# Designs tried in a protein design run: designed miniproteins, single chains, continued (3). Part 14

Each design is a single chain, and the fold is of that chain. pLDDT is the mean over its residues in the fold that is shown.

## One batch from the design tools (miniprotein)

Design m8455
Fold by ESMFold2-Fast:
Structure m8455 (fold): chain A 80 residues (1-80)
Amino acid sequence: LLERLAAAAEAVEAEAAGLSEEERMILGARLVAELTTDPAVIALAAALPPLIRAAAAGDEAAKAEALRLAGEVQRRLAAA
């Protein structure tokens, strides 16, 4: 799983050369949801795009929540 995510991150980096930082992060969350069958990780990844957009708009609470959810996704993927 982590190896597939690393490969997907490299593919995202190549495709995202013209994208904003927010668009890159949103694309990353979508790819995580596509690569995993863990419903908890899929739910966490699905919650990230609206929080990333709010954080980019200056919402500090959304930024904190996005970082917390991203950490949960990383922790669950590392355990799989």
Scores: mean pLDDT 67

Design m8456
Fold by ESMFold2-Fast:
Structure m8456 (fold): chain A 68 residues (1-68)
Amino acid sequence: SDFGGEMEQALLKAGMPVMVASMYGGMVDYLIREGYEDEAREAVELAKKGDYSGAVRLLNAQLQKILG
């Protein structure tokens, strides 16, 4: 799945620095590998709709559940 690439491109289009956009793209790909494809997909769809704060909040909340 190229969901990580789609996240990175959406965030780059929003004016985010390359390092930050790549980091969130990597987070999406990590969530898919760990079996959280539905959550990763929802974050990408939010970013593609221009809800960047919603996308980032969802990714951070899901990572906190996995890593905390």
Scores: mean pLDDT 85

Design m8457
Fold by ESMFold2-Fast:
Formats: structure tokens, sequence, C-alpha cells
Structure m8457 (fold): chain A 115 residues (1-115)
């Protein structure tokens, strides 16, 4: 719901603004807040959060968070009608974390979009 998405945005904003939160915790918070912005169709805000997550992950590589980043970026491209680009992003998520929850969700997205 819109109310639940707004609540998630508030929750993850607190993590992003917390000086005690680690860089990877902030990367996770940016990814999760981007997902909430996508639910509200706030695409510019979602992209801004994904850019911040990418910047952190480039400095502190983490395969699980990188997979989540590519999954949410894939959802953004899918929402914009960029089907082929979305598939490529979901394939990157699968490659980075094949046995994770995000890897499984990415495979489901690929199967749906290719048929």
Amino acid sequence: SKEEALKKIEEYTKVIEDPKASDLEKAKAHIERAKAYLELEEYEEALEDLRKAEEILKKYPNKELEAEYYYVLGELFESLGAKEEAIALYEKAVELAPDSEVGKKSREKIEKLKK
C-alpha cells in the first residue's frame, strides 16, 4: 500500500542519516528505499537512491547487496518499459547471488519477461 511504502521510506531514511550505520547498512537502506519509491512510481527518487547504493558498493563490494541493487534497478527499467535492459539486469542479479532470495526472484522475473 501507499501508506506502507511511505513508512518504509521514513524507516530507511533514518538508517541513511544515522552516523552509526555502516556504509553497507546505508547501501542496503538506499536499495530498500528505492524499492519503496518504485511502489509509489517515484522513479527519479528511486534512481537517486540506486546511484547512492552503487557508489557505496563500488567502494565496498558485496555480492548479495550488488544482486539486490541489480534486481531493484531491473524493476525500475521494467516499470519504464525497458524490457530487454530489465532482463539483462535481472541476469546480473542471478549471476552475483544465484542461491539467494533475490537470485530466485530475478529468475522468476526473467521467465515472466521472456515468455
Scores: mean pLDDT 91

Design m8458
Fold by ESMFold2-Fast:
Structure m8458 (fold): chain A 95 residues (1-95)
Amino acid sequence: SLDEVLEKLKELLKKALSQLDVETAIIVGMLFIAISAELLLMERASPEQQRELAESVRQLLEEMIRLAEEAGKEEAVELLREMTRLVEEAIERIL
């Protein structure tokens, strides 16, 4: 279920945020809030809206990874890439 995926994502996020400075962690956390909202909206969206939301989610995930890479935090990057894998699996189940 999406709720179970979101709980797994929160655990990975907590570990990633612990590797980042406070300012970067706040931005990454805010991006995750947006991702969570878009995934929840996707379940009740039309097929066209689902594709638009999926693309938006992918862009937000890529921005999170970019911020961790710019911070030089390889462990955070690896955790965010694992989050991306779980999100892609969830999107495939919804589409």
Scores: mean pLDDT 87

Design m8459
Fold by ESMFold2-Fast:
Structure m8459 (fold): chain A 72 residues (1-72)
Amino acid sequence: SMMEKKERDQKLLEESREAVALAREYAEQAPESESIKYLLKQAEEGLKKGPEYADFVLLSANAAKYLAEELK
């Protein structure tokens, strides 16, 4: 139903926002990494495009987070 789709889209947007916020925090720990900055920028731009981009946002944000942890 239309209501179920709206609830799913809201959950995807919330998960995407949380992932971007966490990735931003990790990116601050590796400020010289152009790769992490690129991935974070891709995630932030995808988030602006809406819930259809949620998978892309999560993938990019998680990649930024993972790469930042590897650099510790």
Scores: mean pLDDT 81

Design m8460
Fold by ESMFold2-Fast:
Structure m8460 (fold): chain A 84 residues (1-84)
Amino acid sequence: MSKEEALKKIEEAKEIALTTEDVEEQLKAIEELVEIAEENADNEEVLRKVLEALMEILRHTEDKEVLLRAIGAILRVIGLLFDL
């Protein structure tokens, strides 16, 4: 996908995760953010935006499963950033 398209999808997934009360939808949004990071592993700006979105989700979640999934996703994105 284009960088502009990736950045837009990151913002949309972040907004869904922060506004929904459905844990399943929050988990799907986190999975989508990881997929965007994997598809754009060579693009540092996209990886940083995914990391920022995941960090914001982590700070706002009160659900333990969402918290653990966000932590795992953050570690995966950090791994992608350091492979560059």
Scores: mean pLDDT 84

Design m8461
Fold by ESMFold2-Fast:
Structure m8461 (fold): chain A 71 residues (1-71)
Amino acid sequence: MSVEEAQTEFHLYLQRQLDANRDRLTTEQKAALYRDTVKTFYELSKVLSPEEAYQKTMELFDQQLARLVEE
């Protein structure tokens, strides 16, 4: 997977999950989660392959989303 492919898949995944949970999250929570996830992807992409950075970022996003939804 290229960096560009990973970035595209990452954005599509985030949009789908945020849209699916629209009624469970405030606008501020969605913005913060998106920003923090993007930051995580960039930090991981410095030390991991694009595929590994994408997978790890998805796992961390899912974990954080689950935490926010359960509040």
Scores: mean pLDDT 79

Design m8462
Fold by ESMFold2-Fast:
Structure m8462 (fold): chain A 94 residues (1-94)
Amino acid sequence: SFIEEVEKKFEEILELLKKGDVEKAKELARELLQYTTTQANKSTDPELALLYLAAGFAAQEIIEDIETKSLEETVKTAEEIYKALKRLIEEYKK
């Protein structure tokens, strides 16, 4: 499902960042951005479309942080972004 795919890819991105595999984390974040953009454009549910867009913006922020910040700052920001995204997903499930 969408939620399982987004959560799985985000967890893999975090794991890769914590291991210092920055290039693979960046590639996976780009894949997540493309996936969420495609799904948002296909969605007929406005709430689900907004959730896809939020996940896409989260992936984009990680890509930008990888390019502009230290690895430690990128990991910290990515963890906070993931917590926020998980809260949005749980709110949608209610």
Scores: mean pLDDT 82

Design m8463
Fold by ESMFold2-Fast:
Structure m8463 (fold): chain A 90 residues (1-90)
Amino acid sequence: MEEDVEVTDEQKERLIEEVKAGKIKKEHFPYLLKALGFTIKKSDVEKVLKFFNIVDEDKDGYISLEELQAFLKDMGIDITKEEIIERLKK
């Protein structure tokens, strides 16, 4: 059985700062999804990163807060910046 990706308290603090800045690094995206309550297996990391490459309209290796919110809405989750930060604090 494949293990889920791990999210440390240090990674959560980093994600909170990135969300506050409105810009999240591509390599942090699977950990952000895991911290928000999505089930992300290690095998799914490549799929998530491929999806991130589609969402990253600027192709700069970052996702904006607006792009993140659009992605989450497409997954059936309508979430505010404040709610994302609160979930990451848990």
Scores: mean pLDDT 70

Design m8464
Fold by ESMFold2-Fast:
Structure m8464 (fold): chain A 79 residues (1-79)
Amino acid sequence: MKPRLPESLAKQLERIFGDKFHELSELEKLVLVSVMAGLTPEESFRWSGLDKETAERQLANALKKLGLSEEELRKRIGV
């Protein structure tokens, strides 16, 4: 089953990341939400329903599409 980001959370991410957010897949959006929530890697994959390697891969892809490093992402979201 494909997990889907709620519309309210999608609007919050659009505010933070702008038009680049629309280039992200639903899985990439879900992994960003878990990082914004300050979840550990173990909590992140449980919450998203993804295995650890898949979650890490989706995060890397999202960062490339947004033009951000993981450090820049964490600084921007305050984690």
Scores: mean pLDDT 68

Design m8465
Fold by ESMFold2-Fast:
Structure m8465 (fold): chain A 104 residues (1-104)
Amino acid sequence: SDEEIEKVVDRFIEEVVDPLKELLKTKPVEELLKDPEVQELLKQAYGYLAELDELLGKRKGPYLFGDEPTILDYRLASSLRLLKQLGVDLSPFPNLVKFLSLFD
């Protein structure tokens, strides 16, 4: 459902993405990837990616809520780009890969 997608995206951003963004202000990426706090956040990210991939597979439109992007689409795309920058492999999540390809 639309409500379920919104809730999962918002929780993913609040619990994983925003904490990672704050940590990225403190030291280089190579040092962050060795940090136990970062490793735990990345582990949590994979759980959210699996859930989001499944939810995206149920939609018919190209974006989260149909044929036109919303602010939530841009927030999700930005979050996925950040995870890729941190070395997260999205290839196990084909619906997320397809979704992200809609953005530059």
Scores: mean pLDDT 84

Design m8466
Fold by ESMFold2-Fast:
Structure m8466 (fold): chain A 72 residues (1-72)
Amino acid sequence: SEEEKKKLAELGKEIAEAAMRAVAGSEVVGVEVEIKDDYILVTAYGSNGKIAYAVSSPKGSAVGVGDKPPEL
């Protein structure tokens, strides 16, 4: 549902920002949210040039830290 997608995007934002601070050791300088039919991707950008992401899809969910977002 549309409400479910919005709730997943909000949770993804909290998770991506927390991963940036706790795992990447950086402050968050920007956040992007993509809501697509097959997935919801939240990407947080760190002041150190790292990114943290949270993705939710019918195939599962994932959280990661790296240099660029996953290709979906």
Scores: mean pLDDT 80

Design m8467
Fold by ESMFold2-Fast:
Structure m8467 (fold): chain A 82 residues (1-82)
Amino acid sequence: SPAEKAVGGAELAASLAEEAPSVEAARRAAKGTAERLEKELGDSPYARAAAEGLRRAAEEGETKEEIAELAREVAERVRELA
């Protein structure tokens, strides 16, 4: 479902952020995942919620671990929306 794909995308973004070689790479992973979800799921409310959340995680997180934590919070929020 679109909701499952959005949750999976946010969880993938969290894993990519944790394993990223730098904080900037983690930010790019979160933003790139947001763009991919918007392309795959279109104007779905799940895609919008995940993309907005992942962009915020990339902007507000100061470490790879923080970006990953915020991305996991996005996944939980999307689950609640579904």
Scores: mean pLDDT 86

Design m8468
Fold by ESMFold2-Fast:
Structure m8468 (fold): chain A 86 residues (1-86)
Amino acid sequence: SVEELFNSLSKEAQEYLLKGNEAFKKKDYNEALKYYGKALELDPNSPIIYYNLGQLYEAMDRKEAAEALYKKAIELDPSFEEAKKA
């Protein structure tokens, strides 16, 4: 689940991911990219960070980039149902 993947992150990566999610919600896509990038620096093999980046790129109409990010999330966790449905 998304919650289980989030809980697998380091505490600092969790904080950056939440800041990125808040920026995304406000449509501050550059700020969201910055925070997701910081989370990824801390936990580079996290499927949930790739999934959140995929959703962000979808919102930015960058469909090919979003597809690549979702595929990366699925490669890291083949059971990630939310990434498969995106």
Scores: mean pLDDT 87

Design m8469
Fold by ESMFold2-Fast:
Structure m8469 (fold): chain A 104 residues (1-104)
Amino acid sequence: SQREELIATLRLVIGHLEQAREYLKQGDETKALFLATMALSELLFEAERVIKKSKDEELKKLSQEIIKLAIDTSKRLAVASPEERVALLDELIAKLEEIIKQIE
């Protein structure tokens, strides 16, 4: 189902963001930003796919929220300090986990 596919993608993205966070803690900002950027791209692609293909108004609304969250996080990461980047990834992970709970 579209719901199960969205949850699976959100969980994969959370894993990538957690790995990016570990790279930031190791001082490897290049690997962290590359992985975070890939994760954000995965979020955008899946959310746009759900909006286009789903008839579930709740899933469409949550997918629109995911798009806003991904765009905001991408912009904030671009100008953030290393310490702020860790906090931004933690914030994004927490919000994605909350969205998963709303879907489940």
Scores: mean pLDDT 88

Design m8470
Fold by ESMFold2-Fast:
Structure m8470 (fold): chain A 78 residues (1-78)
Amino acid sequence: APSVQQLLDQAQGHIQQGRQFLQQGNFDQGMDSLRQADDIIRNNRDAIDAAGMTQQRFDMQIDIGIQQIQIAVARTFP
């Protein structure tokens, strides 16, 4: 099984890819990357929290949510 740090590194990689796609106007690819990050965090929430990384998890989930809102706004008001 991957370590909690490896799981968080994978999720952060997907968040970074989502941000890059958003900057390029590739909203579908950006949303898919953010969903992958969210899935990793949600499926491993208890393990992350048990490792004492609850604050990092919350911060990452907030970043994902903000980016999802930015994509929705960009699609509605081009």
Scores: mean pLDDT 88

Design m8471
Fold by ESMFold2-Fast:
Structure m8471 (fold): chain A 85 residues (1-85)
Amino acid sequence: SMERLLERLDELEARILAAFPDRAAELRRLFAEFREGLRNRDLDRMEAAVRALTALLAAASSEAAPLILELEVLLGLLRIELALE
């Protein structure tokens, strides 16, 4: 369900922000862009935000790989849920 996926997104965002406090402002901006894309049913904006988030995390730390994988899966599920509406 969309509600459960949004809860998981909120939890993952909090974990990512805690792991990368030096990147918090840019991460919050990119998560906000994804949420705006989701609200407006703008798949291109959502995909651009996903690419930017994963690129930023990959550049921030080699240890970010598990968070990137979890983020990619969750964002993919959110895009699918939106497309099925």
Scores: mean pLDDT 85

Design m8472
Fold by ESMFold2-Fast:
Structure m8472 (fold): chain A 57 residues (1-57)
Amino acid sequence: AMSGEEVLARGRAGAAAGDSAGAAEAVWNHESIKRGLDGAEAQRAAAEGAAQARARD
C-alpha cells in the first residue's frame, strides 16, 4: 500500500500536470487532509489525478 507521503506526491504531480480541479486538488489541499479527509479518500483522489497526468504524458 502507498504511504500518505506517496499519495500526496502523486496528487501534487497530477495537479501540476494540469488535471481538472477535483481529485488531485482535494489531496493537494493540505487543509482538506487536516479537516478529516481519510486515507482512503486521499488515496483515491491522488490515484485519479496521477492517472490523468500519466494519460496526458
Scores: mean pLDDT 56

Design m8473
Fold by ESMFold2-Fast:
Structure m8473 (fold): chain A 63 residues (1-63)
Amino acid sequence: MELVAERTVTIPGGGSETVTVEVDGKEYSFTVTNPSSETVTVTAHIYKDENGEIHVFPKAVVE
């Protein structure tokens, strides 16, 4: 897998944010949800595999 994009979003407690990225001229959208009562910062890592498929891995960052 190859890392092709990263997006960092800050999501309020119980909230959701939609992240949109463009890879190879195609637009991909995904929703990151924060189920906690606290505001969190999440970095979404967008990977492309050998078949050209897009994979998203959200990683929470506690500051």
Scores: mean pLDDT 73

Design m8474
Fold by ESMFold2-Fast:
Formats: structure tokens, C-alpha cells, sequence
Structure m8474 (fold): chain A 58 residues (1-58)
């Protein structure tokens, strides 16, 4: 649904900001932000969220 997609995008945006603040590689966080703009559906959003969470866990 559109509401689920928007909520996931908000969550990914917050996680990407957290990654920016914690990482020593701002280009990585900026790349996730760029990829977020290309996300068109819930499946793509869930995949991107998993990738950002994996980077935060490092």
C-alpha cells in the first residue's frame, strides 16, 4: 500500500541519517539516500531497509 511504502521510506530516511552520524564514510550514507529516491514499491523499500540495518550493525 502507499501508506506502508511512505512509512518504510520514513524509517529508511531516519536509519540513513543515523548511518551518516555514526559512519566514517558519509558517501555511503549519501548513496543510500540516493537509492531511497528510486524506491517505487514496498518490496524494494524492505530490501533497502535491510541493507541500511546491516551497515548499522557493523
Amino acid sequence: SAAELEKLKEEIERLTVQLYLQSQDPALAEEFGRRLRTVRNVEEARELKREVEAKLAE
Scores: mean pLDDT 82

Design m8475
Fold by ESMFold2-Fast:
Structure m8475 (fold): chain A 77 residues (1-77)
Amino acid sequence: GTVSEEELDREVAEAFLLILYALAKKDGSLSPEDVERIEKLIDEGKYREAARLLHESAEKAGDTGLANAARQVEEML
């Protein structure tokens, strides 16, 4: 195959992060500053740092479900 299982797991984690971020943005639980910072990290390819900021922002907003999901994605990256 052209992609290893380890690489595939990373790509799946990146896709999950993008989905979680899109849901969080639609839900409006994130501050505008956190949205801008997460988007910058994603644009720079820093998906693990983006996932960490997403889970911290979600936890601060009281969205424990999103925070737990983002933390699990961070561990996969």
Scores: mean pLDDT 79

Design m8476
Fold by ESMFold2-Fast:
Structure m8476 (fold): chain A 95 residues (1-95)
Amino acid sequence: AKEEMEKIVEEIKKLMSEGSPVEEIIKLVKELIKLALENKIELSKEERRLAAVAEATLMQKEGIEPSEELQAMPEEEIERVLAERFIERVKKEEE
């Protein structure tokens, strides 16, 4: 599972560098989070950053504005909260 997660991270980085569609990038980030959840693997700092970026992108596409509290947080705290929201989103999709 860890080797599979690392492969997905490298593929995400490649797609981001190539300017690939956001939908394909988000799909891979969801797959990464699903593998982590299924195998009870703790996310790395880099993997949490990818989750945070995916959540921010989906919120923008869905027209969801961040709360005033979230907007007032330091950048590192915002990243943590968004990563947690994305993990929760993936968990709900597996229910």
Scores: mean pLDDT 77

Design m8477
Fold by ESMFold2-Fast:
Structure m8477 (fold): chain A 61 residues (1-61)
Amino acid sequence: SMEASRKAAREIGLLFGLGLNPETTVDEAMEELKRAGLDDVTREEVEKYIEAARSITEFVE
């Protein structure tokens, strides 16, 4: 559904934005997701997206 696609896009965008800050912890990222109403993402998924965002930052640097 369009709602599911929009939710997934919001989750990915928020996690990538948080992951670009090297001081952001997984626990802080999960708390931000819950505040945004995106509480169906697992800790393992959050860790994976943050790691991907940081790897992109390291490539640019």
Scores: mean pLDDT 72

Design m8478
Fold by ESMFold2-Fast:
Structure m8478 (fold): chain A 85 residues (1-85)
Amino acid sequence: SLVEEAEKLIEEMKELIERVKEVKAKETDPRLKALMDTAIDQGEFLIALAREAIEKNDYKSLEAIMLGMKGVMSMMEGLIERAEK
């Protein structure tokens, strides 16, 4: 179901947020730290929006939020990959 897919994305985004926090702790470039902070903030905001949409049975908003989550998760994965090189 859409709700089950959203719950999976929430858990995956939580894991990515923690990984971004770990790579940020080792980062020395303040501009990259700022990008990482933006990604963390966006991820946390989208998790809150997704949970509210689930609570309200607002499935149209949930679909849009899930698209936004996938975009932010892709950015987070790119930041992690860059930090590991």
Scores: mean pLDDT 89

Design m8479
Fold by ESMFold2-Fast:
Parts: structure tokens; C-alpha cells; sequence
Structure m8479 (fold): chain A 108 residues (1-108)
């Protein structure tokens, strides 16, 4: 696609959301960048801003709690976006609790 305008707007909105959330969570910059890089890797295939914000919030809260390691962030995001099972079941193998998912829903 030659325009890329919808993707640029989505990236801008996600980065603004992530910046606000990282301040609320006192998340380190490297954790924030890891979460954003993982989401941005899949923007060509996924464009639902509400879904992307929810997954980003879940990952950021999980990183803050120490439930998710940086090395597993991209794999967790992939499974959150492309899995067929309920979200909680898809994220359980990564150590992400249902409490973390509920906290993230309140932030979106």
C-alpha cells in the first residue's frame, strides 16, 4: 500500500497511549520500547486499535509485575493476536495472570 496513512495514525495513537500508560506504571523505557516494538511488528496484519491497545496494556502491566520477560514479549503478542483460544488461555503459558488482563482492561 503506497499511502500508509492509516498505519501512521495507528502507530501515533499506540505510542501516545503507551507513553501515558508507562508514566502511570513507572515502566522502564527499555520495557516500553520492547512492548511497542512487538506490537508494531504485527501492524501490517492487525489494525484494530482497541485490540492493539488492550494487548499493549496487558504486556506493559505484565512486564511491570515481572510476570512476563522481555525475551518472551514478541511471542506473547503474536499468541494474543493470532490465537484461536480465549485470550486468558493463550497468555497463561507466558505467566500472564487473569488479574493482569483485568487490570489492563481498566486502562483501555
Amino acid sequence: MRRMVPREETIRELRAFASQLSKKLNLPEDDLQTALDAIEAFLEERNDLDELKLILAIVMVALKKGELSKIRVREAVFNALFGEKPLAERLKPFGISEETIEEAKKLV
Scores: mean pLDDT 81

Design m8480
Fold by ESMFold2-Fast:
Structure m8480 (fold): chain A 87 residues (1-87)
Amino acid sequence: MTVEIEYEVSKENVEETAKKIADDILERARGRRVVVHIKSKDSLETAMKAARLAAEYVSERAARVGFRIEPLSDKEIRMEVEVEERP
């Protein structure tokens, strides 16, 4: 089952938003795919920075994780996250 979560980010709260995204992914990705939509108030670069930083935070706490990032518009990205379960 896929879980979809939406976030809004600005250049002023990139780190805070990225950490929240990472925490939510780790909570919800227990054997599931998580799709994260990040909408920026500023630019695509801001959304991409939040996604990249969130990916780093998840990778620090999960042994194996896959990310796919796709720009949807000039201010929005879609990030698909797959966390491998313990065998």
Scores: mean pLDDT 78

Design m8481
Fold by ESMFold2-Fast:
Structure m8481 (fold): chain A 71 residues (1-71)
Amino acid sequence: TPTELTHQLGLLLQQLVETRDPEEIERLVRQMKEVIDQLAAASSDPELTRRQGEFALERTLAARERRLREG
């Protein structure tokens, strides 16, 4: 269901914030894109849903970049 997919996306985003392994980051990003595509396919507004999912992923990656810049 969309609720389950949204929950899964949230867990993947949390794992992405926590991990320091480049291989794990690549795997998580790939899985998140798959979940975003599934959410978009199930949505009444696929374009908006995809954009929101992509925005959440971009924000998480930007937060990691900010941490790197501060360190």
Scores: mean pLDDT 78

Design m8482
Fold by ESMFold2-Fast:
Structure m8482 (fold): chain A 76 residues (1-76)
Amino acid sequence: GAEADSVARAKKLFNALKPHLKDKPAAFIAQLQKELEVAAKGKDQAYLDKVGTLLVTKLDQLKSVADVEKVMAQVA
């Protein structure tokens, strides 16, 4: 179904980000995965592509879930 497809797209994006997350706390990584799954359910592929680009470029600036949410809000 569409939700399962969205979750699969979120997992693909998360796996692409995974090598850049090795030094992040486990709680941050788990929350980022959840945020991507939530975003994928309500957003199209163009949104996910923009989020992926911004997350990669801003990873060093991301210290908390609130920082992730702010980056994702910039794409909407």
Scores: mean pLDDT 72

Design m8483
Fold by ESMFold2-Fast:
Structure m8483 (fold): chain A 77 residues (1-77)
Amino acid sequence: SMEEIRLLLESFKKLAEQLVKQKKYDKLDELGEELIEALKKMNVPESIIKEVEEIIELFKKNPEEALKKMDELIEKV
């Protein structure tokens, strides 16, 4: 459901913020892989999955921009 997808993205956002502050990028990657797998099982469109993958990588390079893009994605879902 759209509600479950939104809750997953919101949960990931909160955990990703904490992991980035702690510089636990390996755990961020593991969490990201789990998110992508869950989204695929929920038949989320490939275009959205690609946006999520890009945002996960962006968290390691520019966390503030990644958070903004994640909020924009959550609003679209």
Scores: mean pLDDT 86

Design m8484
Fold by ESMFold2-Fast:
Structure m8484 (fold): chain A 90 residues (1-90)
Amino acid sequence: ARDVVRELLGEGEARFNEAVAALAATLPAEKQATFRREAQLIWLETVAAALPAIRAAAEAGDRERAREIVDQTVDRAVAQSKALADELKA
């Protein structure tokens, strides 16, 4: 279960980091470092909230459900990071 959670969260983090890189590219160079740091905090908080559900699905042997929750976690973290990028542009 722990190994499945680690693998799926690693996949999700990679996709989140790709989205953050794309969003950062839309910002002035001087704001990119601050944006990346704040986006990482969004990821950590979003994962922390989702982690009990991801673990429960993985422990039940429901890898598909665990992946679904990770995908939803990525989508939520990306949406929050996009809102932050839009705020930093203002």
Scores: mean pLDDT 88

Design m8485
Fold by ESMFold2-Fast:
Formats: C-alpha cells, sequence, structure tokens
Structure m8485 (fold): chain A 62 residues (1-62)
C-alpha cells in the first residue's frame, strides 16, 4: 500500500499517543521512526496484522 511521508508522520504520532511503551521498546531495539510508524500505525488502522515475531523477522531481513 503506498504511504506518503505525511501519513507516516501521522501514524507515528498516533502510535506514540496510543502505544508509547511499544514505541519506546521498538526504538530501543534500533527501529527507525518510519519502521515504527509502518508496523504500529498499520496495526492501529487494521491494515497489516503483523505479530511481534513477524516484525522481528522482517527487521532481520532489512
Amino acid sequence: MPVTDAELERLLAAAEEKRPEEVAALRAQGLTDEQIARFLGFELLGRLPLTREEVEEALALL
């Protein structure tokens, strides 16, 4: 799904508002703000049902 930079910024802001502990944990693991916005933001929108295991596996491939 094509996502604009403005949408990624909004998704990151929503993730920080609704799931601040998860955002902090992902940053501690070395994820970029874009990666956090994609994983948590799309989960919040119900578009990408990524599990923690799938997120970790995807990060190992990036």
Scores: mean pLDDT 66

Design m8486
Fold by ESMFold2-Fast:
Structure m8486 (fold): chain A 77 residues (1-77)
Amino acid sequence: MIDQQRQQVIDQIMQDFRTVYGLSDDVVQIVRDAMQFVRDTGDSDRGLQMIRDRMGIDTDTVFTDRFRRYLQQVSQI
């Protein structure tokens, strides 16, 4: 039961990450699956865990920190 406004912000964040980080199609799919999980459950920590597990150990820490921060900002609205 997430507000429509929060859904729109999440979709915008996903689009911005795709643009800024130049994600490959495989990585975009992994991130989309994690974002879908977060939208359905509200569990951003599990969503980040899915990304790390699928991408492996070499996940960019700055990317994951910014993604977490954006989700926390959305949860405050």
Scores: mean pLDDT 62

Design m8487
Fold by ESMFold2-Fast:
Structure m8487 (fold): chain A 60 residues (1-60)
Amino acid sequence: SKEEEEKRLRESEERLREFIYERIERSRGTSPEARRLAEEWAAGAKAAFEAILEYMRSLS
């Protein structure tokens, strides 16, 4: 059903977000240079995630 599909999508989004943020947090515990690179990566990852979500919404 549509409700089950939406639930699965949200669960996948949550798992992906957790994975991404865990990777970012691991990178932030090091030098200032590594932290800056992690922030740049985080910005790119966020933009990509939003683009994927927008695309998925367009598919209904």
Scores: mean pLDDT 68

Design m8488
Fold by ESMFold2-Fast:
Structure m8488 (fold): chain A 70 residues (1-70)
Amino acid sequence: GSTKSVSVLLVVSNAEGIRELVEEHDGAIVPLGNGRALVGFGTTEEELEEVLKEIEERGGKILGKRIVRN
């Protein structure tokens, strides 16, 4: 099928606005200091772009990302 799960790892500034979104995806947020956090979660490939857009819309600035496709 075209649907595949992906693992997402982000470095984000202002992670407080995205906490609920990350929790909805059974993810975790780890503070890195200096206003930054490491964010990890899983989603589907078709939902990936929409989830990343929602992170930015909630005030989470994506500073770096690593996406692993299965």
Scores: mean pLDDT 81

Design m8489
Fold by ESMFold2-Fast:
Structure m8489 (fold): chain A 79 residues (1-79)
Amino acid sequence: MSKEQLLEATREVGERLAELGDPEKARELVEAAEKEIETVSSEEGKLALLNMAGTYAALSGLSPEEAREIAEEALKRVK
């Protein structure tokens, strides 16, 4: 998976999470994840995206399982 694909997945996850909870918090976490993805390996970038989704769930009162599913599905959709 390329860094471009990871950034695309990160934006998609951010949009989905914003619909479910706090749009401002989703935006902050997307920006943090994008910065990390640009500086690390693709495998570490996947972990950054998953960590972002989990952090958002914890801060927004959402299910951690639901947030993880959103991140995993976004990663599957990016070619």
Scores: mean pLDDT 77

